# Designs tried in a protein design run: designed miniproteins, single chains, continued (5). Part 73

Each design is a single chain, and the fold is of that chain. pLDDT is the mean over its residues in the fold that is shown.

## One batch from the design tools (miniprotein)

Design m18691
Fold by ESMFold2-Fast:
Structure m18691 (fold): chain A 55 residues (1-55)
Amino acid sequence: SSIEREAKLNEKALKNGEDMLAKLRANPKAPQQRIDSYEKSIELLKKNLEKLKKE
């Protein structure tokens, strides 16, 4: 179904985003605004996945 496909895409994007965020947080020279941007994107993806799981 389209919901299952959407969930898989969001899960993949979430994993990639979390991996990148971990690398940014490990780098003391990383710009804070880039870290903030990734954190917001990850939060949105998590909320979307929770919504899809309830449907």
Scores: mean pLDDT 80

Design m18692
Fold by ESMFold2-Fast:
Formats: C-alpha cells, sequence, structure tokens
Structure m18692 (fold): chain A 89 residues (1-89)
C-alpha cells in the first residue's frame, strides 16, 4: 500500500486523539480498579506514540509517522474493547 499523505496522517492523529479522550472518559466509569489502571496505562502509551508521530511528521518522516500511528490505532482499539467489556459487567 502507498504511504498516506501528510494531510491524511494529520487527520489520523486527530481521530486517535479523539479516541483517547473518549476512552479516558470510559475508564473513569469502570468500577474494576485493575482494569481501569491497565486501560489508563495503555492510553498513556497511545499518547506517547501520537507525540512521537507528531515529531516524525514535523521533520517530514512520513514512514515513521505512519508506523507509529498504526501502533497507536491498534493499541487504542484494543483498549476500547477492554473498556467496553468492563462496562458491560
Amino acid sequence: MPLPSEEELREEIRRIEEAIEENEEKAEKVEDEEIRKEALEELEKVRELVEKAKEALRRGDLETAFLLLNSAAILSAVTKVILDKALEK
């Protein structure tokens, strides 16, 4: 697959940041302390990946930005599944 454009990568950053905020709100509603703690730690890792992607994008390294954002998106999706399951209990 071809690499996304800088504009597409910036849009992906915005979407992931929005997902982080939504997942942080969900984590606050989780009664299970261990699940809440795990989810918050995973979201911190997602934020770190997004910040590294922003730095890569700033220097024109689209390949590194793309790889970091893919990792962030996967981790965010996994965290959402964990939180959604916890909120169903």
Scores: mean pLDDT 84

Design m18693
Fold by ESMFold2-Fast:
Structure m18693 (fold): chain A 88 residues (1-88)
Amino acid sequence: EEEELVKRAREEIPALAAATREVLPELDPEKLLEEALKALKNAEEVLANSDEETKKKIQIVAELLLEAYELAGFPEELLERIRELAEK
């Protein structure tokens, strides 16, 4: 079930990234980065207190987000934070 969900999500990433690129210039990049970094910090705290299986699931989600955000052209600062989360 989860393996199928991850596979389907990964297949949707290029379309999601293309849609995000279309609206990204209309968003406030500073506020978007601020909110994203805040969410990542919360995720890092959850990861630190999670069991091994939950950590692996969070890492998979972070990996998928990294793929999507890289294709969408998100700021490198945000991408680096997601990479760190995925590697933990």
Scores: mean pLDDT 66

Design m18694
Fold by ESMFold2-Fast:
Structure m18694 (fold): chain A 61 residues (1-61)
Amino acid sequence: MSLEEQRALLVALTAQEARSMSPEELAAALKRLTAWLRSNLPPEVADALVAEVRAVLERLG
């Protein structure tokens, strides 16, 4: 998969997972995800993914 495809998949999976999580679990998962993304992906891609995930979480709150 391309980075763009991996990004879209990760956002989609996070959205599905988020629907089953409490707000506390979601916040903890987001912190861990952010740390992992920034360690494993280019900064531009990591920051874009974090922004997309955060936008999804705002809609769920």
Scores: mean pLDDT 70

Design m18695
Fold by ESMFold2-Fast:
Structure m18695 (fold): chain A 80 residues (1-80)
Amino acid sequence: MKSKEEQVEELIEKYKKEIEEIISEIENPELAEKLRQIAETGIENLRTYALKGELSVEEVEDGLRGLIAYVKQQRDKEKA
């Protein structure tokens, strides 16, 4: 069975790909770059707290889903 650290990294890899796909739909390059920075910071915080034992694998996934929801909201606002 994979360690907690390995499970967290697999989730991060999967969700990072999904986040990048959403960001690729954003037409404003400055907004896209800002959202990449926000996502990278959010992912690093989730990784750090998981490694400290403060977040479970499930809580990391919930945080990653929150990042997806946020970048989708920003994409949708650009088109409004």
Scores: mean pLDDT 84

Design m18696
Fold by ESMFold2-Fast:
Structure m18696 (fold): chain A 70 residues (1-70)
Amino acid sequence: SEEEELKELIKRNLEVALKADSLTQIRAGLAEALRIAKQLGDEDTVKKLNEALQKRTLEEMKKAVEEILS
């Protein structure tokens, strides 16, 4: 289903974000995941991704992504 495909795309983008070597790379992955979450209408995931994007360090952003994937 479209919902399952979008959920899988969010997960894949977040898994790629965890492998990012820079703030620019992780922000790009999070921004794409946020776009997909908004399309899906998943307000909880949208909120968590917006909170992750407010982090200032790569380490804090990765921790937030790990919490979303848990």
Scores: mean pLDDT 87

Design m18697
Fold by ESMFold2-Fast:
Structure m18697 (fold): chain A 74 residues (1-74)
Amino acid sequence: SAEEELEKGKEYFEKFLETGELSDLSKAINSYRKAIELDPNYAEAYENLGKAYELLGFTDEAKKYFEKAKELKE
């Protein structure tokens, strides 16, 4: 489910914050993307994807995901 993929992404993101392993960040991003594929209106998945992209330095992409999340919460 979308919720399971979001949770999996959060677990990898937390692991990245503990270890600094970029492979864990990549796994988090892939899980967040899967959550969005399963539920395109999943605001929380866009928010978390934005945070991950911001950490990678992809500021423009991060901003786009944060804006999408904000629109979905309205």
Scores: mean pLDDT 85

Design m18698
Fold by ESMFold2-Fast:
Structure m18698 (fold): chain A 63 residues (1-63)
Amino acid sequence: MENLKKEIQRLKEEIDRLRETHPALADAARRYVEIAEKFLKNGHISAAKEAIEAARRLVEMAR
């Protein structure tokens, strides 16, 4: 769980930087991060991990 929270925080920072150059991808990735945070808060670890992976893929598409 600690590692997933760290991963979410790192993704949030990457998304904030991405918003200046790729706002549409940043907004989509942010939506998945919000979903992941909600799942983690409710103990749905697998669903949270899938949402984190979706957000990461969107960030990678902008590279």
Scores: mean pLDDT 80

Design m18699
Fold by ESMFold2-Fast:
Structure m18699 (fold): chain A 99 residues (1-99)
Amino acid sequence: SPELEALREEADRLLGEFVTLLQRIWDAYEAGDEEAFQKALQELKKVSEELITVLKKLPPDYQERAIRILEYLRDVAKERGLPQEVIDLLEETIEKLKA
């Protein structure tokens, strides 16, 4: 349906923003830029809330695919040694989607 397709496009756009913000968090962390890090983390929290809202309106198969993407991003963040607060946000986002 056109309505469902629009929600999928919105979810894909928000997932793209999520990935971009994780990259900004990484870059700020590597640079030791605490202000840029906190700003990007706050923006990631907002995008996470919007993403959860949109994904919960989509069918279970799409939610499961998004969960797999987020689990991959969590594992990458852990491997890269990002701060625990970033890992916690990723894990909280995954758990809220599974609820």
Scores: mean pLDDT 89

Design m18700
Fold by ESMFold2-Fast:
Structure m18700 (fold): chain A 73 residues (1-73)
Amino acid sequence: SPIERLKEILEKYGLPLPEEFPEDPVELVKTGLEAVAKQTGKKVTDEEARGLAALPLEAALQLVERELESIAK
């Protein structure tokens, strides 16, 4: 499940889980990007969201995991 995959990624990096996960794939990817943005203090851009929405959901979530791994220090 994409929701389960995002939950595993957030738990792996010690990030707070949302009270509800969205069912829409684009909103699910945005939830992951917002977690990255909160760690960096930046806002998710529309271009980033659009680019990831064009990918298969699994690939988009893998990119979210890679971004979190790159900022984990």
Scores: mean pLDDT 72

Design m18701
Fold by ESMFold2-Fast:
Structure m18701 (fold): chain A 86 residues (1-86)
Amino acid sequence: MKLTMVLKNLSPEQLVAFSLKAIGLKLEGNDVSITIDGDTLTITIENLTDAQVNQYLNLAKELKEKGHDVSITIDGNTITIDITMP
């Protein structure tokens, strides 16, 4: 499966922190693509297992319960999680 996470309205500190985490995943050998556009960070991870996808879906649910604006879209083998920071 392919997962795309779109993190919007990031502070400069959040942008740095999430970018470093994504770079860490790439350095660990994961198929990760990172795009930065202003205060928006897009992370795409390919070749995820169903178990790994469920971990990210649970994280998105937790963030939604904490009051973040979270949208999840499933299209075949692609999952998109849009998160807007408060």
Scores: mean pLDDT 80

Design m18702
Fold by ESMFold2-Fast:
Structure m18702 (fold): chain A 85 residues (1-85)
Amino acid sequence: MGEELEKKAEEAGRKGDGREAAKYAGEAGYEYGKQGDGKKASESARRAMRALGEAGQGTGAAAAGILGIGEGMDAALAEGNPLPE
């Protein structure tokens, strides 16, 4: 799921659709966060932020980016230094 969303974000970026790229990157971050993949969630959140900056402000893109960033950052912080126990 997250990987498919990242692919959509990358394709949208290639087409110059920054809003679509931000939306899909945010959704990918959210899905990776749900899976406990903090590294991928953090990277997707970063891409969503960058795409939002390029696109300016759009309601759907902003909402998707914020959701992905929040979930991704929470997952990354929780998994920042895991111990075996």
Scores: mean pLDDT 62

Design m18703
Fold by ESMFold2-Fast:
Structure m18703 (fold): chain A 96 residues (1-96)
Amino acid sequence: MIKRKKISPEELEAWRKRLQANFDAERDRLIKELGLSDEQRAKYDELVAAVETDPKRAAELENELIKSKSKEDFWLALDVGAYQLALAVEEVIEKA
């Protein structure tokens, strides 16, 4: 059974590696399928960095992507939302 109050550093590291690998693979797949421009890639990288360091700025950038109505921007917003969810799951695992 999973221990609710304390997770070992090794278990947390294993979860982080799995989450990161899954997101890297999905991100690469989306970039390839959407045919992102260099400008769109730079905007996406800024958004991903903001999710980890400045959640308010991340929300502003995500809202801009949603408002653009482009297919590419919509998919980028969804991918960032999935990344935010993975970070929240990692926090729950770390606290458990």
Scores: mean pLDDT 65

Design m18704
Fold by ESMFold2-Fast:
Order: sequence, then C-alpha cells, then structure tokens
Structure m18704 (fold): chain A 55 residues (1-55)
Amino acid sequence: AEAAAAELLALAAAGVSPAEIAEELNRRYKLKEPLSPAQTARMVRRVAGLAALLA
C-alpha cells in the first residue's frame, strides 16, 4: 500500500493521467481489487493532500 501510494504520487507529479496511473499500479502491484480511473483520481487527491501534511 505504501509503495503503491509513493508510485501514485510520483506519476501524478509527472502529469500522468489517473487512467494511466490506474493501469500502471494494477499491473505492478496486482491489487486484489483493480483501481478504476475514478478511484485513482480520488486517491491522487487524498494522497497528495496527506503527503503535503507529512512533508
């Protein structure tokens, strides 16, 4: 989960679309429930906010 969150942030910072991020993370981490583009967009917003608070 933490490794996937870091990768998600890195891809979002690089300007990769939520759909492409979802595809990459689903392939790399083989999540039990695949990420949809909508879920990935929500996660990007939440993880970016959390990272800003933790940095």
Scores: mean pLDDT 70

Design m18705
Fold by ESMFold2-Fast:
Structure m18705 (fold): chain A 56 residues (1-56)
Amino acid sequence: SAEAQRLIAEGERLIAEGRAKIDEGVASGDRKLLLEGIGTVLRGIGLRFQGELLLR
């Protein structure tokens, strides 16, 4: 469905954004940025999982 594809795409986008924040946080020693990145990755995984469930 269109909704499933949208959720998967949004989830993948958030995982990529969160990974970039994690890399930046590690490189700069910014613990807040690292934690924000982790949270963004977890949110992205959840949305991708919801989209995948709608396809099954």
Scores: mean pLDDT 88

Design m18706
Fold by ESMFold2-Fast:
Structure m18706 (fold): chain A 50 residues (1-50)
Amino acid sequence: STSMLTMLKNAYDGSLDAAKKSTDEEEKQQALELAKIYQENLDYLESNVK
């Protein structure tokens, strides 16, 4: 659904932004890992919608 896709895109962008702003390597890695999870979820939804 468009609503879910929009939410995931915003979460993905937010995670990337958090990674950029983080001064702690551990926090940066966690934010990047979250972004990766959201990216995978987006890809999964795109595949399943088709």
Scores: mean pLDDT 78

Design m18707
Fold by ESMFold2-Fast:
Structure m18707 (fold): chain A 95 residues (1-95)
Amino acid sequence: MEEEARRGLELLDEGIKNNDVEKAQEGLTRLAEALGKRTKDPERIAKISEGAALVLEGIKNNDKEKVAEGLRLMAEASPDPEIQERLRELAEKYK
C-alpha cells in the first residue's frame, strides 16, 4: 500500500475513534489524493466524495451507522483492492 494511503487510513481511523472531524477530514483528503492517482472515472470519484461526506457527517452527529455506510460506499468505489479491504475493515469496526 502507498504511504499516503496508509497514513490517510491511520488518520481516518483515529478521527473516527476520537470523534475528531479535522483529523478524519485530513485522513480522507490524503486517501482521496492516493485514489485519484489510480482512477479518473468520474462515477468512482463522485462515490468516494459522497462516502467521505457521509463519514464526516456521521462523526459530527455521533452517527456510527452513517460512518459505516460512508466507509462502505468509499470501499465499493475504490479502484485499489487493498484500500477497498481496509475501508471495509473500518466499516465493520464502527458498525
Scores: mean pLDDT 81

Design m18708
Fold by ESMFold2-Fast:
Structure m18708 (fold): chain A 71 residues (1-71)
Amino acid sequence: MREREERERERREVAREVAEKLREIGDLIQKLIEEKKKLEEAKKNKDKEKQEEYEKKIEEIKKKLEELGKK
């Protein structure tokens, strides 16, 4: 057992976890932007059903981002 080897292992695990969280956050932000664009289109078309659908999807994405943002 060596402190250096333990530190390198811990760094690799932390880096993997951070990289995974950043990928998830990036994907969710991309989806959020896309759903917001769809919501604006639905508002222009006065499609109430689609507006409600996209608003629900946006709220789900926001909830996932909030959960990932909790440390």
Scores: mean pLDDT 77

Design m18709
Fold by ESMFold2-Fast:
Structure m18709 (fold): chain A 92 residues (1-92)
Amino acid sequence: LEKGLEYLEKGDIEKAIKAYEEAIKKNPDYWKAYYELGKIYLGQGKEEKAIEYFEKAIELDPENAKEAYLELGEIYKRRNEYEKAEKYFKLA
């Protein structure tokens, strides 16, 4: 996680992705790594991939992955899927 964040600060997105993928490989239940990957893919405009990673973060730790609910709410709001967006905002 710390190494991935360091790469993000330097703008090395590809190395950041690899660092988080390695973190997941070592600890597949590490919801925070999935959340950080979701944010990276969202920043790249890869919205469907971002949704997959945010949903995985929530699946692994629904109580601590509150930020992933907020991110999903904003994605669905941008898609004009307001009922789905409201559901996620209420869970955040």
Scores: mean pLDDT 81

Design m18710
Fold by ESMFold2-Fast:
Order: structure tokens, then C-alpha cells, then sequence
Structure m18710 (fold): chain A 67 residues (1-67)
């Protein structure tokens, strides 16, 4: 459950970052995406085969790169 909690938290931060970007708060969006990346990376340290964590990491990195 530890990796799942980290992946879920990363997903929440990704959604928060997307909302901040939509509202024009790009600095908050960057911070949220960076935090989502960190949590997804921690999840992958626990379970390297966690497909949900891999998807969260990829999506957060792509979103950050698009800012």
C-alpha cells in the first residue's frame, strides 16, 4: 500500500498543478508538478514495475515541460 499511497498523492498534485496552470498560476503549477514527480519517483523506488507510478511520472514530466 505504500507505493499506492505515493502514486495517489502524485495524482492529486498533478490535478492541482493542472488546475493552477488553467488559472494562470504557472509558478504553483510548476511546484505541484515537481512534487508529483518526486512522489512518483519514490513510488518507483518501492515498486519499479508500478505501471500507475510510471504513468504519473511521465504525465507530470510532460506537464512540467509544457509550462
Amino acid sequence: MEAAILTTSAGILLVAGELSAELGDLETARQDYQNAIELAQKALEIDPDDEAAKKMLEKAQAALASL
Scores: mean pLDDT 82

Design m18711
Fold by ESMFold2-Fast:
Structure m18711 (fold): chain A 85 residues (1-85)
Amino acid sequence: SHMEELRKKGDEYEKKANEYQKKADEAIRSGNLKEAVEYYRKAAEYYLQAARYYFLDPSNVEKGKEYVKKYKEFLEKARELARRL
């Protein structure tokens, strides 16, 4: 169904966001702070895309809100880390 396609796209963006979050955490452990900033920004963007698709499905509104929260969280992590550069 159309709603299943929207959910699948949300899940795909969520997966990409999680991958970039992992890359950011790895970059921090390796001392690559500039790469970590870029990866946190990409994670934030993908969390926002996931939220947008979840909001189009009435049964996923709460999941959409959760990913808007993650978008804001990772955007702030990127900003805070960038201040240290």
Scores: mean pLDDT 88

Design m18712
Fold by ESMFold2-Fast:
Structure m18712 (fold): chain A 90 residues (1-90)
Amino acid sequence: SPSIEEVKKKLEEAIKKAKEILEKAEKDDELSIEEIEEEKKEFEKWYEEIKELAEKAGAYRGEFKEFIEKSKKEIEELYEKAIEIVKKKK
């Protein structure tokens, strides 16, 4: 079972990865929408697994729940922005 600290670290790494994908979307004309959507889907699957584990452990509450939910929203917004940039490049 992942600790609160391990989950926070993985969410921070996921934010960094999403930011890197956004930067690639801005600079790389070969990055596809399908590749970004696959990365987003993999993150969403991992997020659901972590949320379920935290709920079962009774840890999905208070500041930790807020941190998880805010991190998910930020990551999803970064992926959506990357998709929009690639769409504009055709």
Scores: mean pLDDT 81

Design m18713
Fold by ESMFold2-Fast:
Structure m18713 (fold): chain A 72 residues (1-72)
Amino acid sequence: DEIARLRAEAERAEALAADYTAKSQEYQAKANGDQSPEEKRYNLGLSDGYQTMAARYAARAAALRARAEALE
């Protein structure tokens, strides 16, 4: 079933987006606690990277959901 396949793929992308969002928040929290400007910069960079990945997977999930709806 193509619809079931697309929905399962969307759910995996949603889970990845959630995981990357959690990682982004974790590194942002570390940056807020950092006393070194260098450590703060690196942790903020990691947070931004994970946030970008989260947005990308969220968009992927939305597109897969839309494809599944179009097939109904």
Scores: mean pLDDT 87

Design m18714
Fold by ESMFold2-Fast:
Structure m18714 (fold): chain A 60 residues (1-60)
Amino acid sequence: METLEKNKKILEEQKKRVDQQIAEARAAGVPPETIARLERAKQLVDELIKKYNEEIEKKK
């Protein structure tokens, strides 16, 4: 259980970093395809966080 919570916190930190990268990429005018890849990465992190939440709830 504790390991899952720690992994979730790491994913939340990575999500914040991806949000920053998306903002910087948009400001820098990088290709839309690159921005779309970053947005997909963010969605994958969000889904992983959701799965960790479900696993933590299952353990309770």
Scores: mean pLDDT 78

Design m18715
Fold by ESMFold2-Fast:
Structure m18715 (fold): chain A 60 residues (1-60)
Amino acid sequence: LTEEDYAKLLEIEEKRKKLKDEGKVNSEEYKELERKLGEEISRWNDLPLEDVLRALEEVQ
């Protein structure tokens, strides 16, 4: 991942985390963010989505 790719993933994760903190994990917005994050991750590496999301959450 480049720094630009990482920054983009962080922005998506921040929006996702905000919805999660609001208890909206089943919202359309949250599901769309998860889908977009999964698509980006699959384009940059072959790591499992769950592992990458956890790593991003811990680093932030």
Scores: mean pLDDT 68

Design m18716
Fold by ESMFold2-Fast:
Parts: C-alpha cells; structure tokens; sequence
Structure m18716 (fold): chain A 62 residues (1-62)
C-alpha cells in the first residue's frame, strides 16, 4: 500500500542519518516483504555504520 511505502521512506531517511531504531525497523519491514536481498542488507548495514561512526567521530573531535 502507498502508506507502507511512505513509512518505509521515512524510516530509511532516519536510518541513513544514524537512527539505529529506524534502521532496525527498515530491516524488519524489508524482511517481512521479502524485498531484502543479501546486497540490500549489506548496503543498509554499511549506511548505518558509516552514518553512526562518522557522527560519533565528529562529536568526539568537537
């Protein structure tokens, strides 16, 4: 449904910005819908790690 697409897009944006809870929900939704390929899962994990790590590094260097 269109509402599910909107919810997914909002969660994906938050996950890319380093929100771990949003990342978990994005992965869960993709698994439920069977849309999560192995490559997709790897890309989401890289995006999560890079976003969070970059954010932590910046905060510690301030």
Amino acid sequence: MMEEVKEFSELLLKALEGDEEAYEKVVELLLEKGLLSEKGKELLEIARKEGIEARRKKAKEL
Scores: mean pLDDT 63

Design m18717
Fold by ESMFold2-Fast:
Structure m18717 (fold): chain A 120 residues (1-120)
Amino acid sequence: GELEELLERTEEALEEFEKAMDALDKNPTKENEEAAVEALERLLEALRELLELDKEAAKPLVERAIKLLEKYSKSDNVLVQRLALEGLLRLKELLEEHDLKELAKRVEEVIEELKKKLDL
């Protein structure tokens, strides 16, 4: 059904995002940066659709996305940190649109830590 297909696409988008960010972290080339940006966009689109279709089914994948973005927020690569910040900011907005206040607060905590690191 529609939900099963969207869950599969979201899991694939999570895997592709992790792969692209790891590649960018290892080799900060323009090609890897563009691939990471595209992977982030696909992930956020899948999460948006999933949240609109079924918020309860979306929560575990949102939590996995938060965990990945937090991982990359701790990278020593500024490009990876900046893409993680963009992803966190956009994910927080999506969570607020869907009244997922506890998850939005968790994302905000990661954003504040990353902003502090980038301002130093």
Scores: mean pLDDT 90

Design m18718
Fold by ESMFold2-Fast:
Structure m18718 (fold): chain A 72 residues (1-72)
Amino acid sequence: MRRELQRERLELMKKLGLSPEQVQRISAAQGELGIDLETLNEILREILEENPEASGEEKTEEIIERMREIAE
């Protein structure tokens, strides 16, 4: 289960065109906010579908913001 979720996360982050620094920021925020991999992967899929033309920075900010909203 967890290995499959980690693989999906890596594939989604590649499709989103994120830099290593942006991937690290998302991973740090995920850990700090206690967001599970399944929830993160859902957010990544939604961002990929809703705004594929956004910059990596815009996508990174939106992903982190959605994680904060869930962590309430």
Scores: mean pLDDT 80

Design m18719
Fold by ESMFold2-Fast:
Structure m18719 (fold): chain A 67 residues (1-67)
Amino acid sequence: AEQEAVDDIEAAIKAMEEGDSARAVGHILRATLLAEETGNPLIREAVQALLKGDLEKARELADEIKK
């Protein structure tokens, strides 16, 4: 579940950088569900960073989840 969340966060960042809003939304929704399922606050914070367009913060949080 945590690796799946990291994969979705990183995919959302890439989609947002490429301007692919539909792909970004899909990955953000999956990460949101994983935040609810795992209860991991770092996943929730990464989703909030993505929603604010803070891609640097989202990337930092994804790296922290990997530890």
Scores: mean pLDDT 82

Design m18720
Fold by ESMFold2-Fast:
Structure m18720 (fold): chain A 82 residues (1-82)
Amino acid sequence: MREELEALIEEGRRAIEEARELIESRTDLSEEEKEEALELLRRAEEALRRAEEALRAGDLEGALEALREAQRLLQQLRPYLE
């Protein structure tokens, strides 16, 4: 379980980095859409940080909950990444 959570956190970290790059490079998004996307990305990054902290503390349930929140936020970003 711990190794699985570590892998998911690493995946999330890469997804956030890729999403940030795509959002910042897009010229077809309005300023409002860009702001909304960056806010979702910031919240996803915070959720991932909480997952890492929980995992380090041995709180597997807390880590899983934070990971689920990060994944939900990343799903909300999907329309801004196409």
Scores: mean pLDDT 81

Design m18721
Fold by ESMFold2-Fast:
Structure m18721 (fold): chain A 55 residues (1-55)
Amino acid sequence: SDKEFERERLTRIRKAVEEARQKAKEMGLSDDEIRELIRKVMEEVDKEFQAEREK
């Protein structure tokens, strides 16, 4: 159902954000850099899901 897609989308976004955050910390990025990276990751994933729907 549509609810399943939305739930999976949110789960994938959260996973991608958590992974990116952990990797960024391992790379020694600052809090500000991590915050910006997280925002970009969220936008990237959301953009991919929107592209899927537009097809």
Scores: mean pLDDT 77

Design m18722
Fold by ESMFold2-Fast:
Structure m18722 (fold): chain A 68 residues (1-68)
Amino acid sequence: APSVREQLEALRAELEALLARSTDPAVRRELEEVIAALDWALAHGSEEEQRALLERARVVLALLRARM
């Protein structure tokens, strides 16, 4: 099974792919905010913080996909 870090990195790539396809300024801003949070957690976060963010980011990704 992939590690929490590997799952966050895969999710980050998916968010960047959505950002590249999005033209809605509000959706782009939300994607940029989530990507920034992922970058911070990958660089500075504990495994517990990374796991919590992984769960949160998956929910946000699903909601943003529904808006597109």
Scores: mean pLDDT 83

Design m18723
Fold by ESMFold2-Fast:
Order: sequence, then C-alpha cells, then structure tokens
Structure m18723 (fold): chain A 92 residues (1-92)
Amino acid sequence: IEEFEKKLEQERKEVLEEIRELIEQGKYDEALELFRDYLVNVLGVPKEVADTLVEELRGLLEQGKYDEALEVAEETLEEQVRNKVLQLKMEL
C-alpha cells in the first residue's frame, strides 16, 4: 500500500505537469480530457462527479484564469488521490 501510495503521488505530479503543458500550448480541451480520464479511469471518481470538476476547470480556462485553473486542478487531484488511498486501505 505504501508503494502504491507513492506511485499515485508520482502519477498525480506527472498528470498535473502534462495538464500545465497542454494549457500553456492552448490545448485546453486536451488538458480537460486528460484531467477527466485520470479522475475516472485511475482514481475511480464517478463520471458525474468528474464531469462537474471538469466543468469548473473549463469555466476558469474560458475566463483566462489559467493560474487559478491549475491551482484547482492540483487541489482536486490531491484530494481525489487521498480519497483513493483511503478507500484502498479500507478495502485491503
């Protein structure tokens, strides 16, 4: 579990960095797709919840609030990784 926790933390940092690069390139739809894919397929977030989180980021990006979007993405990924780790510790 400790090794899995470290792996998720490393993957979270890599995903956030890729999202940042996509936003810097103006590839907002690709950044939002990557964010949604990681939430649903890796962290097991329900699609309805993931779609709500994606819409929050979309709104910030459409307003040109790129720094705020990255901050929200980072906080969201940190929270969902913690939830996933806690879930696995309770199930295993």
Scores: mean pLDDT 81

Design m18724
Fold by ESMFold2-Fast:
Structure m18724 (fold): chain A 101 residues (1-101)
Amino acid sequence: TRYIVDDARFVVEGDPAVAERAAEALGRALAEMREHGVASPEEAVRLVLRALEAAGLRVTAARAEVRREGDRITLRLELDVEDPATGARARVRLELVLVPA
C-alpha cells in the first residue's frame, strides 16, 4: 500500500537559525513525500529525520503518535533538534495526514 500526503502542517520554535534550517529541511521532505508518496507513516518519519540530519541538525528526542481512522492516517511528530556546532536548539511539531494513493 502507498500513501499520499492529504494535509501537512508544521511549526518550528527555538533558536532562529536552527528553526530556519529545520523548516527548510522539513519543506524538502514534504515536497518529496508529495511527489512520490510514502509506503508507511514509519517511512514518513524516516524521511523527516534524514532531511534534518542532511541539514546538519542532530535529533536529540523524537515522539510520534499515529492515529488510524479507516484508510486515513494522522501522524503527529515532535522532534528536538540541535546544531552540534553551537548547541543551539529548536523543537519541531509536524502533523501529516496520509491517505491511500
Scores: mean pLDDT 88

Design m18725
Fold by ESMFold2-Fast:
Parts: sequence; C-alpha cells; structure tokens
Structure m18725 (fold): chain A 55 residues (1-55)
Amino acid sequence: SVEELEAEIRALAEELDTPEARLLLDLYRHESQGLSEEEQRAMAEAVLARLRELA
C-alpha cells in the first residue's frame, strides 16, 4: 500500500541520515501532494528504490 511505502521511505531515510536521503524524503512529501493514488505509489516506489541505491 502507499502507506507502507511511505513508512519504508521515512524509516530508510532516517536510517541513512544523509543530506541526499533527506532531500528525497522532502521531494516525495512535496511532489506527492495532489497526485492520484496510483501516481503517489509510482513516486513512492521510485523514491524508495533511489534510497536503497544510497544504502
């Protein structure tokens, strides 16, 4: 679900604790506003994948 993806994004960004990870979290928070549920999910998956690359 989108909520589970968002929880994983927050947890991983907090764990990584890097400026890039914080920027990705902020980007998701801003850009997900006003998107459809499907668009939010796609963006969440993309952000999470990028955070995993930083790990």
Scores: mean pLDDT 81

Design m18726
Fold by ESMFold2-Fast:
Structure m18726 (fold): chain A 102 residues (1-102)
Amino acid sequence: SSYKEQLEQTIRRIYERLKELIKQGKSLEEALLEEIDEAKTMTEKAVLLMIAEELKLEEVVNYLKESLSPAEYTAVSIIQAEMELYGLDELVREKVEELKKL
């Protein structure tokens, strides 16, 4: 549950940062690319990839995937599976719909 709480906090933190960038005049694509460049952890990259995939932003998805080594891609894929196991993919979908309305 502590790990689940950390994943949920990461989703909410990334959402708030994306929302701030959009309010500053960046497009959703520009905000995502900026957050991808700032991402330091595999958890942050896993959340950003899931958001980009839900938004169907193929260029952003490819940019993030191309930035990952095979080992990092495996780690991101495992984290996404764990997020789905905890039902946090539903939270990501909710936040994606909120971003689309900005």
Scores: mean pLDDT 90

Design m18727
Fold by ESMFold2-Fast:
Structure m18727 (fold): chain A 80 residues (1-80)
Amino acid sequence: SKVKEEALEGVDRGLGMLKKAEEALKGNEEAKKVLEELRKALEEAREKIEAAKSDEEVLKIMEELDKKLVEAGEKLRELL
């Protein structure tokens, strides 16, 4: 599935950007907690996408992940 392939690539890009953010915010303990929650969300989404049996299931997983990304971004803005 192209949807599944694109979703996995998106999550992998997200994990790459997260690694850069973790290095940039090194020493900020509150930001670190938000980034750790986001890492867990990305890793869990990746596993769910790999296990998904339909494109509709992949899209639902990505929608839930997007909500968590928005929430994490809002928390980081409040801390910075």
Scores: mean pLDDT 85

